# Designs tried in a protein design run: designed miniproteins, single chains. Part 90

Each design is a single chain, and the fold is of that chain. pLDDT is the mean over its residues in the fold that is shown.

## One batch from the design tools (miniprotein)

Design m3137
Fold by ESMFold2-Fast:
Parts: sequence; C-alpha cells; structure tokens
Structure m3137 (fold): chain A 63 residues (1-63)
Amino acid sequence: EVEALRQRVDAAADALTKLGWEEAAEKLRSEGLAAIDAHRDDPELARQEVDAILARVVAEAQA
C-alpha cells in the first residue's frame, strides 16, 4: 500500500541520517517519494523503484 511505502522511505532515510549519510537520506526522501507519487497506480512498481533508489544511494554513500 502507498502509505506503507511512504513510511518505509521515512524510516530508511532516518536510519541513513543517523549514520551521518545526510546527502543519501535527502536523495532517498526526494527521489523515493517522487517514485511513489509517479507509480501510485502500481504499488509493486513503486516498491521496486524505492528499493532501487535505496540501494543506489547506499552504494554512493559507501563509495
């Protein structure tokens, strides 16, 4: 459900902020919420896009 995805994005971004990865957290919030809004009619696609964004921002923060 869309609301659960928004909560997941917020929780993940909060965790990234606590790790000191504020830029990654901001990117996740911005791009993740945009992906959810773009794919409101397909929650599974929205979830896949959020997971892909999270994986990318974490990889960028670790590089």
Scores: mean pLDDT 81

Design m3138
Fold by ESMFold2-Fast:
Structure m3138 (fold): chain A 62 residues (1-62)
Amino acid sequence: SSALKELQERLEKAKSVAEAVQIVHDFLQQHPHVSKSDVIEVIERANVPEEIKNAAIEYVES
């Protein structure tokens, strides 16, 4: 979906773990109908450092 593509693009521009977590938080607040598994799949596909990726996934699963 277009929303998931925007999430991926925003994550790939994130400069820190804190910024990436905030991006995911805001996305989940704006799109409560999107499944956690779809969000995790986008994070896994995003071209970001593993530390940022792992923190974002942990946030979604918490």
Scores: mean pLDDT 85

Design m3139
Fold by ESMFold2-Fast:
Structure m3139 (fold): chain A 81 residues (1-81)
Amino acid sequence: VFEETKKKLEELLSKYPDAELILAIGPRRDVELVVKAAKELGYKAIGLDSFERGDEIPAIKKELGLKFVGMVGLAAVYIKT
């Protein structure tokens, strides 16, 4: 599971070499896997559990200027450049 998550994230981020920060949004378990993988790949990473912050997620994305880049498992992956 973790190795598969890391491979999918690495492939996804290879299209965005200027990414400075990775944000993962989704169910806690999927978010934790993506954050761990991003940190192992050398990125700064933040996770948001969609159950806890679902109503606030659109505002957070707008405030931080985040770009959606794809899904890894059930987690939506965003970058800041």
Scores: mean pLDDT 72

Design m3140
Fold by ESMFold2-Fast:
Structure m3140 (fold): chain A 100 residues (1-100)
Amino acid sequence: MLSPEEQAILAALARLVELIRRYLAGEISLEEFREGVTEVLRELAARTPAERRAQVLAGLGQWAQSTARSLGSRAGKPELAAELVAALEEVTREELARVR
């Protein structure tokens, strides 16, 4: 059985993949994508012990950026992938500043 922290991380990963997929499909705007990512990171931070928040958010942000590049490349939309990476870098930086 997964720990509550591991379950929260897996749920966050699944939500981030869905947000990336929806943006690449043209189903959501970049603003909606940024808002969704912010919500995911804040909810994960609230469920993560204070001493681990910065590490977990940084790791998740980096993983999401790599996933956006991979999914965008496979979809033949590298320019949209670059926009997603920039948005993920900015939102992750802002949320890290809140927990550091």
Scores: mean pLDDT 86

Design m3141
Fold by ESMFold2-Fast:
Structure m3141 (fold): chain A 69 residues (1-69)
Amino acid sequence: MEIVEEARKAMREKGMSEEDIKEAVEVLEKLSKINPELAKRIAEAFKTASPEEIRKMTEEAKKLVEEEE
């Protein structure tokens, strides 16, 4: 998803660690296969959110992915 690459760039520009960026992107990719509309909304939010907000959104999205598995 092109929006995931935009989110990755925004996270890197905000000074987030490569590990945090990798985890957030992996969660978005998994979520996009389960709920594409929610994944798009979260990826859009990543472009404007703070690093702390992105971490919290990543944890919530991770829970949703775990429940589908």
Scores: mean pLDDT 79

Design m3142
Fold by ESMFold2-Fast:
Structure m3142 (fold): chain A 88 residues (1-88)
Amino acid sequence: MDAALARAEAILQSDPAALQEAQRLDDELVNKGQAGDVEGAEKALERLEELVLATLEASPEATPETLEAVRQAFEDARKMLEEKKKAV
């Protein structure tokens, strides 16, 4: 899993346009999360996942294990946001 995530990060970093958009979506995720807009943060996370997966699928360096590791990482992130929604 760790090696697959590192590969995904390297692929994303090799695409400056995708990296720039990913950073914009990450900023949106953080800002909405800090503002207490958990629903908006979830939407930003979904867009980030779509961008990252599309970038990886376009790369010959991506393996099925790379894609699966990224999907699992985003599932974990969504679970953390759901837990924050339930916190008083």
Scores: mean pLDDT 79

Design m3143
Fold by ESMFold2-Fast:
Structure m3143 (fold): chain A 72 residues (1-72)
Amino acid sequence: SKVVEDVKAVLEGKEVDSEAARIFRKYLEALKNNDRFAYLKAVMELFELARKEGYEAFSEVSTLLNKAKQKL
């Protein structure tokens, strides 16, 4: 899944420019700033991208979002 691969790459600190990567970076920024509305918006947008790729991609993105929270 392109969304999953790009989210993993950003989580690993790699330079990736895609819609999923930009949204995930906004998610990470929202977590650091305790910005609840930016956080919810990023989660919803990323889940919508992953959902369109199928349930497996949606499930993997959910796992990656939770791993990111545990690291911050």
Scores: mean pLDDT 84

Design m3144
Fold by ESMFold2-Fast:
Structure m3144 (fold): chain A 89 residues (1-89)
Amino acid sequence: GEEERARGLEAAERAREVAEEALERARKLGETGEASLAADIGAGVGALGAGVAYTLALLGAPAEEAERVAELGARAARRGAEGGTMESA
């Protein structure tokens, strides 16, 4: 019971670390002014994903569920930081 919850919480915390790293990269893109909106949206989605993963872990969901949500959030933050909107016409 508690062990699965702890694993889920650990996954959520790792997702926050990835989101924070992505935000740092986004600050460099923000210096050009082009990717700041994508970076903000990505960071927000990443934070939301980490929060949902945390909540799932607290509710006793399997660690796999929390990890999936955390990974999706982290990926969104990373793509946003890398300029997800830079391809706009």
Scores: mean pLDDT 70

Design m3145
Fold by ESMFold2-Fast:
Formats: sequence, structure tokens, C-alpha cells
Structure m3145 (fold): chain A 73 residues (1-73)
Amino acid sequence: MEPSQEEIEALARAIAEAIGRAAGLSEEQVQEILEAMLTINDGEELAKRLVEISGLSPEELARVIAEAMRAFA
């Protein structure tokens, strides 16, 4: 079954909040991450944008996302 738009948005929000907690980001920066995840369809462009907003390394970012996805499941 295909996930609903609400389920996709809930997962994106959970990941954005996890990145925000890990990097100590403001609510505005967490919203920028959420918007990037919902609007950028290219994985490389998304990864670059998330690194720019969060200040995390690509390795740290991948770890935080993997942990958030495991917690969501």
C-alpha cells in the first residue's frame, strides 16, 4: 500500500525534529529542513541542503536520519 501524504509528512517532520535536536537548531531552521524534505526530490540536492542548514557532517546526518526512521517504525 502506498503511504498517505499525512504519513509522508509525519515521517519528514520526525526526521526534521531529530536533526534539530542533534544539531541544536532553532524552530525556524527545523521548519527549513522540513520544507526541504517536502520540496526537494533529488537525494543529492536534499542531502547537501540538510548539511547546509544543520551544520552536521554527511556521516552524522545519515546516522541521525537512520535513528529517526528506526524510532518511527
Scores: mean pLDDT 79

Design m3146
Fold by ESMFold2-Fast:
Structure m3146 (fold): chain A 98 residues (1-98)
Amino acid sequence: SEEERRRREEAERLLEEAREELRKAAEYGKKGDLKKAEEEAVRADELARRAGELDRRLLPETTRLGAAAGMGLMAISVGKGEYEKEAAKAVAKAFESV
């Protein structure tokens, strides 16, 4: 139906935006800007979740993106202390896994 096609197109756009936000998170992670990396990773996770809700066929991909975002966010959480530079490298690698 027209409604189903519109939902699929929106889901695909959200998924593409989620990937772009994860790329930005990886870039900020490499630069050691963990605050911006966190903001982009949270945005990516939200967008991926919405895409999966609109089109369940995307669940494997949105789950994979969510896992990558979650791993990056965990690395940031651990790195918000004395070892921020080391954490930044781990964050970048996690986000680049998608």
Scores: mean pLDDT 79

Design m3147
Fold by ESMFold2-Fast:
Structure m3147 (fold): chain A 85 residues (1-85)
Amino acid sequence: GIKVSELSEESQRALDKVIENVARVVGVDPEALRALDSLQEMVDYLDERAAASDDLEHRIELEIAASFVRMIESIEKLIKENEAK
């Protein structure tokens, strides 16, 4: 898993947008998400919140956010591989 502190500036900006969007739509605490050490912990947190949600719209938004965090991890791996050349 990738640590949030190890993310490129581009990935950090993308992650901040995901956190802000899910906080606005669902009402999750953005600081709770920012306190997590790794992208996997953030995915697990969002998946747990989605599973516990009785609101279909909130559940969809949480699952979308978790999918974007997984995508950011994939992009971050690609950026690091490209920078190693």
Scores: mean pLDDT 82

Design m3148
Fold by ESMFold2-Fast:
Structure m3148 (fold): chain A 89 residues (1-89)
Amino acid sequence: MAAVEERLKRFEEELRDRLTEEEIEALKEAHLLAPAGAPQEVVARAVKAIARAYREDLEKLKEILEAAEEAGLPEEVIEFIRELIEELE
């Protein structure tokens, strides 16, 4: 089911106005805007780019973590977000 891809696109859309120009460029390079059939690695890179944009915002990182866990993203992505949260705590 394409639910994970759809959720990530919605998630990215909600954060788009809050990302820096550099983070938007990284997101494009990660191909988050690619078709739903994009490889898992591309999805992982895109989510990591979004998390880095909020690396100093603890509450936002927690929202990103919750969304990633609910979407069933790979453990590597979830661990990356958790590491950013731990650095702020």
Scores: mean pLDDT 62

Design m3149
Fold by ESMFold2-Fast:
Structure m3149 (fold): chain A 92 residues (1-92)
Amino acid sequence: GARELVLEALRKLIEAALLLMEKEPEKVTLGIGIALRAIGLEFDLELGADVKKIAEEVIELAKYMLEVSENPEVKELAEEAIRLAEEALKEA
């Protein structure tokens, strides 16, 4: 369902942020910021936040990840997060 898709999208976004910090250490502050925001969105979802709103915020963060990263594996994880969040929007 939409909730499970957005949770998977958040997990992919966190993975992308952690990989960004590993592969592009000059961007560690950006990676930390994205990871913390994604964790905050998971917390909001547990508190009953609207799945559509969380999915839209995941897409925004993942698009930003695509703009700032030069690493193909980081970009692949960010693109997967966008795809999962877009599927969540279709089901919500």
Scores: mean pLDDT 89

Design m3150
Fold by ESMFold2-Fast:
Formats: sequence, structure tokens, C-alpha cells
Structure m3150 (fold): chain A 99 residues (1-99)
Amino acid sequence: MEEARKALEERAQAGDPLASIVLHLLDAVEKEDYRTAARLIVSLAELLGIEVPEELRKPSTFDLKVDKEVLIEALRRILAATGDPELQAMLEEVIEKLK
């Protein structure tokens, strides 16, 4: 469990943008900063070419009530589409923290 986080930290230091985004996403969720988490999920999905719910793609952020269920759905789509076991392990941890 700690092993996947450490591997992603090493990848982020090497300049891997996917590893960097996932680590920032985990930190945002742990801090209950769901607006930042939503932005990071959109960025991750765009880099992987994955479709996210339209609710996360809305340009207006001023009155955005972040629904944890929408974040979980987007993360499950990313998890299902990625073949990277280290990203899969960390995305599963993020989903569990949002429940």
C-alpha cells in the first residue's frame, strides 16, 4: 500500500505528469478540498483520453457543489481504463477515502 505511493513519488520526481496529478489528487481528497480534486480528475481523464461526467466539465466553478458520487464515478472510469497498476492502486485508495 505505501509501496504504490512511494513508486508514484519517485515517478513524479522523474517528471511523470500522471503520477504527479494522482499524488495531488490524494492530498486534495485527504484535505477535503473536493473542488481541487474535481479539477485534478478532469486533468487526469484528459491526459488518458477518458470521458468524464458533464457535471465536472462545466466552466462555471463559482457555485459548483461538488458531489462525491460524481467524483467516484469519474475515478471508476479512469481506474477501468488505465493499465498502470501503481495508478490503479492509488485511484482505489482515493475512491475509498471519498466514501
Scores: mean pLDDT 76

Design m3151
Fold by ESMFold2-Fast:
Structure m3151 (fold): chain A 65 residues (1-65)
Amino acid sequence: SEAIRIIEETAKELGVEAHPSFIVALADFLEEQGVTKRAEIRLTARAILPVVTTVKGFENFVKRS
């Protein structure tokens, strides 16, 4: 998935170690939301990755949004 690769690149650029299962979950979430453009995926990843790096953290984030 291109979204998975973009999220991994973004995590590396930010110096954030994100769990692989979270990267997959975030990519799936972005696809469900219709976010398919590289720039939009990067923007969302940059906003989420500094505060959420695990699947459980992401589930809690989505429930509050």
Scores: mean pLDDT 75

Design m3152
Fold by ESMFold2-Fast:
Structure m3152 (fold): chain A 87 residues (1-87)
Amino acid sequence: SRDSLRDLLIRNIQETIRLGRQQGDDVTVDIARRSLRLARTVDMSVSQLQQATSYIQRAIRYLRQGDTDRARDYVRRSYDIIRRSSQ
């Protein structure tokens, strides 16, 4: 269901915030916090939820490797999808 997909997205964004804090990546943490606020309030399609989640999962993998530059790119891509759904 869309609710289950939204819950998955929210959990992945929360993990991104935790890992971003652990890496000292304030940019990733700020973008992820903005994504979290929007994801809780905006109506998103199944496709948008899947795409946003895919990008955030890639960001998590890069954060675990300490590659904060690539993590920031994927967090921004995820944020852009979430933001477009609010327009």
Scores: mean pLDDT 90

Design m3153
Fold by ESMFold2-Fast:
Structure m3153 (fold): chain A 88 residues (1-88)
Amino acid sequence: KLKEEALKALEELYKRKEPVEALELVLWVYEKMEEFKKKYEAGTPAEEIVEEGKKLAPELKAMIEAAEADKSVISEEQLEEAKKKIEK
């Protein structure tokens, strides 16, 4: 489900002619969500996962601002490369 949702998000960014930094944002969020899922499944305390999540808030804000400032347009090649990163 998480992988499927990330792939749909990448497709929507491309269809909407969003910038390349928006692809990087989606890839980064997907990677962090997979890391948290794996930690939770391994028995990491929820409190520790919440603290790691709080730590990511400034980085998330910076990536959102970078995507908003980016005037590029996602190419088909960049979309396919991003999908490959999620599929693997």
Scores: mean pLDDT 81

Design m3154
Fold by ESMFold2-Fast:
Structure m3154 (fold): chain A 110 residues (1-110)
Amino acid sequence: SMFSEEVENIAYNAVVEEFNKLSEEDQEEFLKFLDILAKKHDIELNSKEEKLKFFAKFLVQMILSNPELESLEELLKLVNLLEEYEKLSESVQEALEKIFKKIKENGKDD
């Protein structure tokens, strides 16, 4: 839908912004987490841009389909990624939480 496309653009911008704030080491950890997510959905992504776009679209689809979700941890539990998330550095976890909150807040303003 048109609404979903606008929210996906907001989500992608949020993902890129938070990703670029991370150190090089944390960026690599973030991308590895996205590789695990993509593999669980039988999707192969070869570029950093494709991985970040996939993640933004995935979050938007999950949030719009499950409006009752209040936290990133609840979403990750639904997709069986909570254990992998808990292994990430605090900086990467904070970046992912900020992305989730931005998408959730902006999805309500339209």
Scores: mean pLDDT 83

Design m3155
Fold by ESMFold2-Fast:
Structure m3155 (fold): chain A 86 residues (1-86)
Amino acid sequence: MKKEELEREVTVAMGLIYYGLGLLLADKGDLEGAHELFLESMELLKKAGDLELAIEVGREAIKYLREKGAPEEMIKELEEKIKEIE
């Protein structure tokens, strides 16, 4: 494995960790913190080249935030991020 391949794998892992932390913060009622972590997760996955996973994470994040009663402006930012990646 080349260093570049390992760095990509580490970036994917970091993206998924941020997603998991976002879910945890949303469960605790920190919707703003969750939103920031979801956006960072999608950006990391995009940088790693896993566009399909980045889109999946964004869609699941939107569903979870809507379930927790997040404001529509927050949802719209995630939808725009998905659109930029597609």
Scores: mean pLDDT 85

Design m3156
Fold by ESMFold2-Fast:
Structure m3156 (fold): chain A 73 residues (1-73)
Amino acid sequence: MLLARITAEVPVEKRDEIVEKIMSLPEVLEVKSAPDGTISVRALVEDEEQAEALVKKIEELGAKVTSLRIEPV
């Protein structure tokens, strides 16, 4: 299992809605909002393929993913 750290940009007017949708994903442990208008997502994934699928799901929810970092747990 891997820890995925995802940084994304979200529209301020939709931030709460997008954060709630991301938090509803089963892999997601935590979402934090930064003062600069970004969000930081922490998730547990089985492999890199699941991490990439999670990034795609987050983008489909209206966020622009700017970075993905994967580390072993």
Scores: mean pLDDT 82

Design m3157
Fold by ESMFold2-Fast:
Structure m3157 (fold): chain A 114 residues (1-114)
Amino acid sequence: GRERALEAGERGAEAARRAGGKGGELGGLAAAREANRESEGGIGGAIAASAASIGAAGAYFGRKLGDREGAESGEIGVRGAGGAGADGPGESGQRAGEAAGLGGERGGLEGLRE
């Protein structure tokens, strides 16, 4: 469980970064949506969902500052959500963290399509 959340977070962070500011913003938003969907009201899930939501906001504002800032904020946000889920209490955290990483990867890859 924990290792999957960390691995998904890293893959999602990389995908968000590769597509620049657009990838960071879309990856961060997708990570927040997926983490919130999988939180199941558990404390660990709530922590991961909160981290993902903060990361999404950071990526949104980062993109307004520039493509590099948006990409870096998205990378940090998605990775942070995966890590928060992995380190959070219970299976809800691990599940939400993995979902955040997978969402970040899908959103980041969508950013590459234009």
Scores: mean pLDDT 82

Design m3158
Fold by ESMFold2-Fast:
Structure m3158 (fold): chain A 81 residues (1-81)
Amino acid sequence: SRAEEVLRRVRELLERLRAELAATTDPAEKMALVRRAMAELQRLAAEFLRVETDPAIREEFLRLLREFEALGREVAAEYHA
């Protein structure tokens, strides 16, 4: 379904962000990567909420959102250290 396609793109975005963060040592560059990923995530989230109402699939999406938020907090903590 379109919702499953969006969910797959969200998973791919998360894995790409993790890989880019692992390859980057500059905290300011990591912040830029997170900001870019969050902008794309916002676009994908808008598409997902338009098409999906299944509670199990919505819970998986919320789990992925929490993982993005956790990465953002870790990067922000490193940047402000």
Scores: mean pLDDT 82

Design m3159
Fold by ESMFold2-Fast:
Structure m3159 (fold): chain A 64 residues (1-64)
Amino acid sequence: GDAEAVEEIARRILERARELGVEVDEETARKAAEKMVKSLGAETALEAMGHPVVLDAAVRDLSE
């Protein structure tokens, strides 16, 4: 469901941030995931955040 999609997307953001050596907090990642699922729907959001280029862009936009 939507809650599971939010958890998975937030996890992907945090994992990718660690790989890229940038700092993104759990609250920021969760809020971004919630906004994405709300705007696109769970299925589309999961598909988009499964794409390396989209995930990298999202992580960079959220990094300090």
Scores: mean pLDDT 83

Design m3160
Fold by ESMFold2-Fast:
Structure m3160 (fold): chain A 100 residues (1-100)
Amino acid sequence: GLSEELKKLLEQAKNATTPEEALKILDKLKEYAKVVTDPKNLEIIIESVEIIIEKFPKNKEVLEKAIEVLMELLKRAEDKDVILRIIGLILRAIGLLLDI
């Protein structure tokens, strides 16, 4: 199911060593972000994106794609603390982009 696919993407995010790997993971996360409804699955996407941002803080394309995924998640987030966490990650990615 979706949870199993997202857990695989989380493990791939933890093991990503190249920007190309990160971009492929982010593309899949973006598609799931459009349809995610379960808070647990939403949290897995957030964690995966956070890991990718921290691994590739100087890669413009990765940071821009990460922001796209997080913006898509904002449309599905209902819990205030989750919304604030997503906004915080978007602001962090923007800050990293400004340093490039």
Scores: mean pLDDT 90

Design m3161
Fold by ESMFold2-Fast:
Structure m3161 (fold): chain A 92 residues (1-92)
Amino acid sequence: LEEVRERIVRLTREYNEKAIEDSKKAKTLDEIIDIVRKYAQELARRLEEELGARLVGMDIDVVDSAEPYVVATLTFEFAGERFSAAVEVPIK
């Protein structure tokens, strides 16, 4: 279980780093949303392939705060438990 959690954290960081890197090329909010969606889908695919986790939900939100960001929240079922992973990209 701890090894599974470490793998989830590692993969989540990897795809967040990729999304942030690609977002530097984005010129519009829609392009940032597309990047977040792309990397969230890739993260979900990797978690399903490597852990046998099942994706049960994906929500994409634009968070309007002092430091605004786009977030994709992924909800998975694995071994009778639910967990979440997120891909977040700051808006300039």
Scores: mean pLDDT 83

Design m3162
Fold by ESMFold2-Fast:
Structure m3162 (fold): chain A 74 residues (1-74)
Amino acid sequence: SVEEKLAELARLAKEAGLTPEQILALPSLDAFVLAVATAKGGEAAERARRLAEEIMREAGLSFAEITRRLAQLA
């Protein structure tokens, strides 16, 4: 479900050391993916990209809407 994908993205953001404030400040999906890559490596980064793209496709959420939901879950 979209909720399960958002929970997994929130987990990846937390494991990458991102605070709710830092998540809200992310300018783009590419910036988020880079932060995950830096902290957790390329496999985790590619997973984060796929989950975000699937959420955008399935729920019609913008990245800004995703970051607001991730900040609430973190």
Scores: mean pLDDT 88

Design m3163
Fold by ESMFold2-Fast:
Structure m3163 (fold): chain A 78 residues (1-78)
Amino acid sequence: SIVVPTFLIKPYFRALLEQDEETVKLILEAADAIEQLHKEKSPNLPEAERLAKAGADAYLNGNRLEAKRLFQQAIDLV
């Protein structure tokens, strides 16, 4: 099961409202990546959370390309 971090909830609903299916997918994959790193007690967890938070902020500020890049970087830490 996917647990969505609180800081991803607002960009997730915004992406749904805007029918941005690519960003919806990236947000869910970033949430899953954070959950996996947490289960593994990975030293990469703080960096994944930092990248995902930066991606959330970029998306909410209209910087969609940067948001997608940052979410992908968080995913790649698994």
Scores: mean pLDDT 88

Design m3164
Fold by ESMFold2-Fast:
Parts: sequence; structure tokens; C-alpha cells
Structure m3164 (fold): chain A 68 residues (1-68)
Amino acid sequence: RKLSDEEFRERVRAALALFASLGVSPATFRAFLLRVIEEDLEQGRISEEEAARRRAIVDEVAAEAEAA
């Protein structure tokens, strides 16, 4: 893996904040990133383990934003 889970989480939070400032909802952002992760997994660019970790982080960050 190239990034720690915490580094990836911080990058996802920063991206979510940027996209929110452009009018993109947390739900739309989550759906977009989950699609990218799924395509990376289907094409063999990441492992199932890495995909599971990334999905969990995206879900956590999106849930935090929806609860705010």
C-alpha cells in the first residue's frame, strides 16, 4: 500500500470539503469514489483488501459529513 489509512482518510476529507464547496453532496461524492474503487478492483489495480479499506474510509468520511 502507498498511503496509510489515516493519510487516505485526510485526503478524502479534503476532497469532500472541496467538492462540497462546489455544490456536490456527500452522497454523490461517496457514490463517485465507491465507483472508482470498484473499477480499480475489477481491473486488478488494487487488491480486495485495499478496496475494502478504501470503501470503509469513504463511508466513514461521508457519514461524518452527513451528520455535521
Scores: mean pLDDT 79

Design m3165
Fold by ESMFold2-Fast:
Structure m3165 (fold): chain A 75 residues (1-75)
Amino acid sequence: MSKEEVLRITKILFRSFALEVEAEILLKQGKISEEQYKEIMKLLDQARKYAREGKVDKAEKLVDEAEKKLQELLK
């Protein structure tokens, strides 16, 4: 695994945990439903799995999808 890939994986993991914390806060505030929270968590869990497997592009796409979904729920 290259130095660039390690840095990309680290950034993806940090973004995934930041989005998880944001989703938990929104759930506690009643701004999203339990079902919506579970959908976001499934995307983040799959992204973290791909990141651990070195599938960086797939992991990044899923983190981007989770971020977009969370933003759409706040409209």
Scores: mean pLDDT 85

Design m3166
Fold by ESMFold2-Fast:
Structure m3166 (fold): chain A 100 residues (1-100)
Amino acid sequence: SKTFEEIKKLASEVMDILNDAITENKPLSEEQKKEILKLLRELAKKAEEAGTPIHLEIAKLAKETIKKLEETTDPEEAEKILLEFAKKIQEKLIEAENEE
């Protein structure tokens, strides 16, 4: 569906920002963190609008990740939170694709 393609694109953009920080061996910047938070909010919104059980799990994961990122000022903790998000979102996107 168009909504699923938009969800995959948003997740991919979050992972791309994270991967750029990791490959450059730099801590996640405040600007990168703000962009990631914006992308995660759009991801949560679109997943909730889709409303299937797997999409609601994706929305929950995005919201939990947003909360954790907003509660930390430590770039190393932010990177750890996003690596956990990357692992979990990949699993959920595979499940969602198999249900399309």
Scores: mean pLDDT 85

Design m3167
Fold by ESMFold2-Fast:
Structure m3167 (fold): chain A 80 residues (1-80)
Amino acid sequence: MPSIDEILEVIRKVMDKHNVPEELKEEVLEAARRIISRAREKGLPFETILGMIQMEMRALGVPEGVINEILEEIVKLYKE
């Protein structure tokens, strides 16, 4: 499995590419760290973790196109 830091690096790179404001970027990265850490502690499925990250990014006001690209890049990290 990819590390939390590898997933956060992918999220940061996509947000940087789309010029997401620094304050929103920091909120997203902190939320993603909490979600992934807690979900892994509970043994939640990868698909559940993706859904939780997607919902949190929407709640924080990240544009849908940016959310979709982030999710695609995270899925690539989990591919064989």
Scores: mean pLDDT 84

Design m3168
Fold by ESMFold2-Fast:
Structure m3168 (fold): chain A 75 residues (1-75)
Amino acid sequence: KKDAAIKKLQDSIDTLRQLAKEHPEVRESLDEGVKAGQEAIDALKKGDDEKAKEYAEKLRELGDVSSAQAVFDAI
């Protein structure tokens, strides 16, 4: 499940990065999502379940409920 969560986070980050490239006017908001997603991946890779949970909550608050749920399912 950890690998599945990391893949889902990476897919989300790639989508947000592409959107930021196409739409620089919303880049600041999209960069927050990219940062939270990357921090969640790093926490999952390190086995830091508490930090992974913290960034999953942030992803949920930013509207990425699907990625947040994948992280919760992995820990």
Scores: mean pLDDT 82

Design m3169
Fold by ESMFold2-Fast:
Formats: C-alpha cells, sequence, structure tokens
Structure m3169 (fold): chain A 91 residues (1-91)
C-alpha cells in the first residue's frame, strides 16, 4: 500500500532527506525526530481514513492534507539546509 501511494512515497523520501540533514548538524536532533514522528502519525491517520468506507465524506480532503504535509516537510528541509550551509561557512 505505502509503495503504491505517491503522496506517502514523497513524504517518506522527504523525511529521509530531513533526517540525513539533521544527522550532519551539531544541534540537538530531538526536535527534528519529534517533528518526523508527528508527520508519520498524521500520514497513518490519513491512510486509515482512506481505508474506512464509513469515512467516504472525508476522501475529498485527503489530497489537500497530504499536500499540506509535503509543504511542511519541504520548509523544514530548506531550514535545515540553510543551517548546514551557515555552519559550513563558519568552519
Amino acid sequence: MTAGNQYVEEIENLIKEILELASKLPSDKKPVEEFVEEVRKRVEELVQMASDPSKWQYYSQLPQQYQAIIEELKKKKEELEKELEEIKKAE
């Protein structure tokens, strides 16, 4: 199921990139790890909703909710990339 869902695949790829960037930073990793866990929880809830026929009225909202998560992940990635570039310039 996860491998066949393009939104979930993009989210997992962004999470992987964010965690890799965070591993290169000397700062505390806990806030990034907590952010990733919150995102994974949100994705799991959306996947569960999509699998429940009683929640058909919410199906039209799923693409927008996935896209919102993707945008949040992209912003976090950009923030970490900028932090890493500033650290490299200071060395």
Scores: mean pLDDT 76

Design m3170
Fold by ESMFold2-Fast:
Structure m3170 (fold): chain A 94 residues (1-94)
Amino acid sequence: SSEKEKLKRLIEGLKKLIEEAERALAAGDHVSAATLLGTAVHGLRDFVKEYNIKDEELEKLIEEAERALNERDLRTALRHMKEAVERLEKIYKE
């Protein structure tokens, strides 16, 4: 379906952004890491809202990632975004 294809592309894009953010963070480029993670969080929030995905754990993980980004805790934001993507994959595998 169109929704499943868009979801697959979102997950692929999020994984790529997260991987690029992890590399930027490892290189000490905190500005690029924050921008990439912010893009990933925004994209995931937009998808959840557009497709009315109701999952309490996913919502918490997104909120925790946003909080960490606002606090400039990029390592915590990265961890929560990885967990949010894994949660999204689990929702659609079942």
Scores: mean pLDDT 86

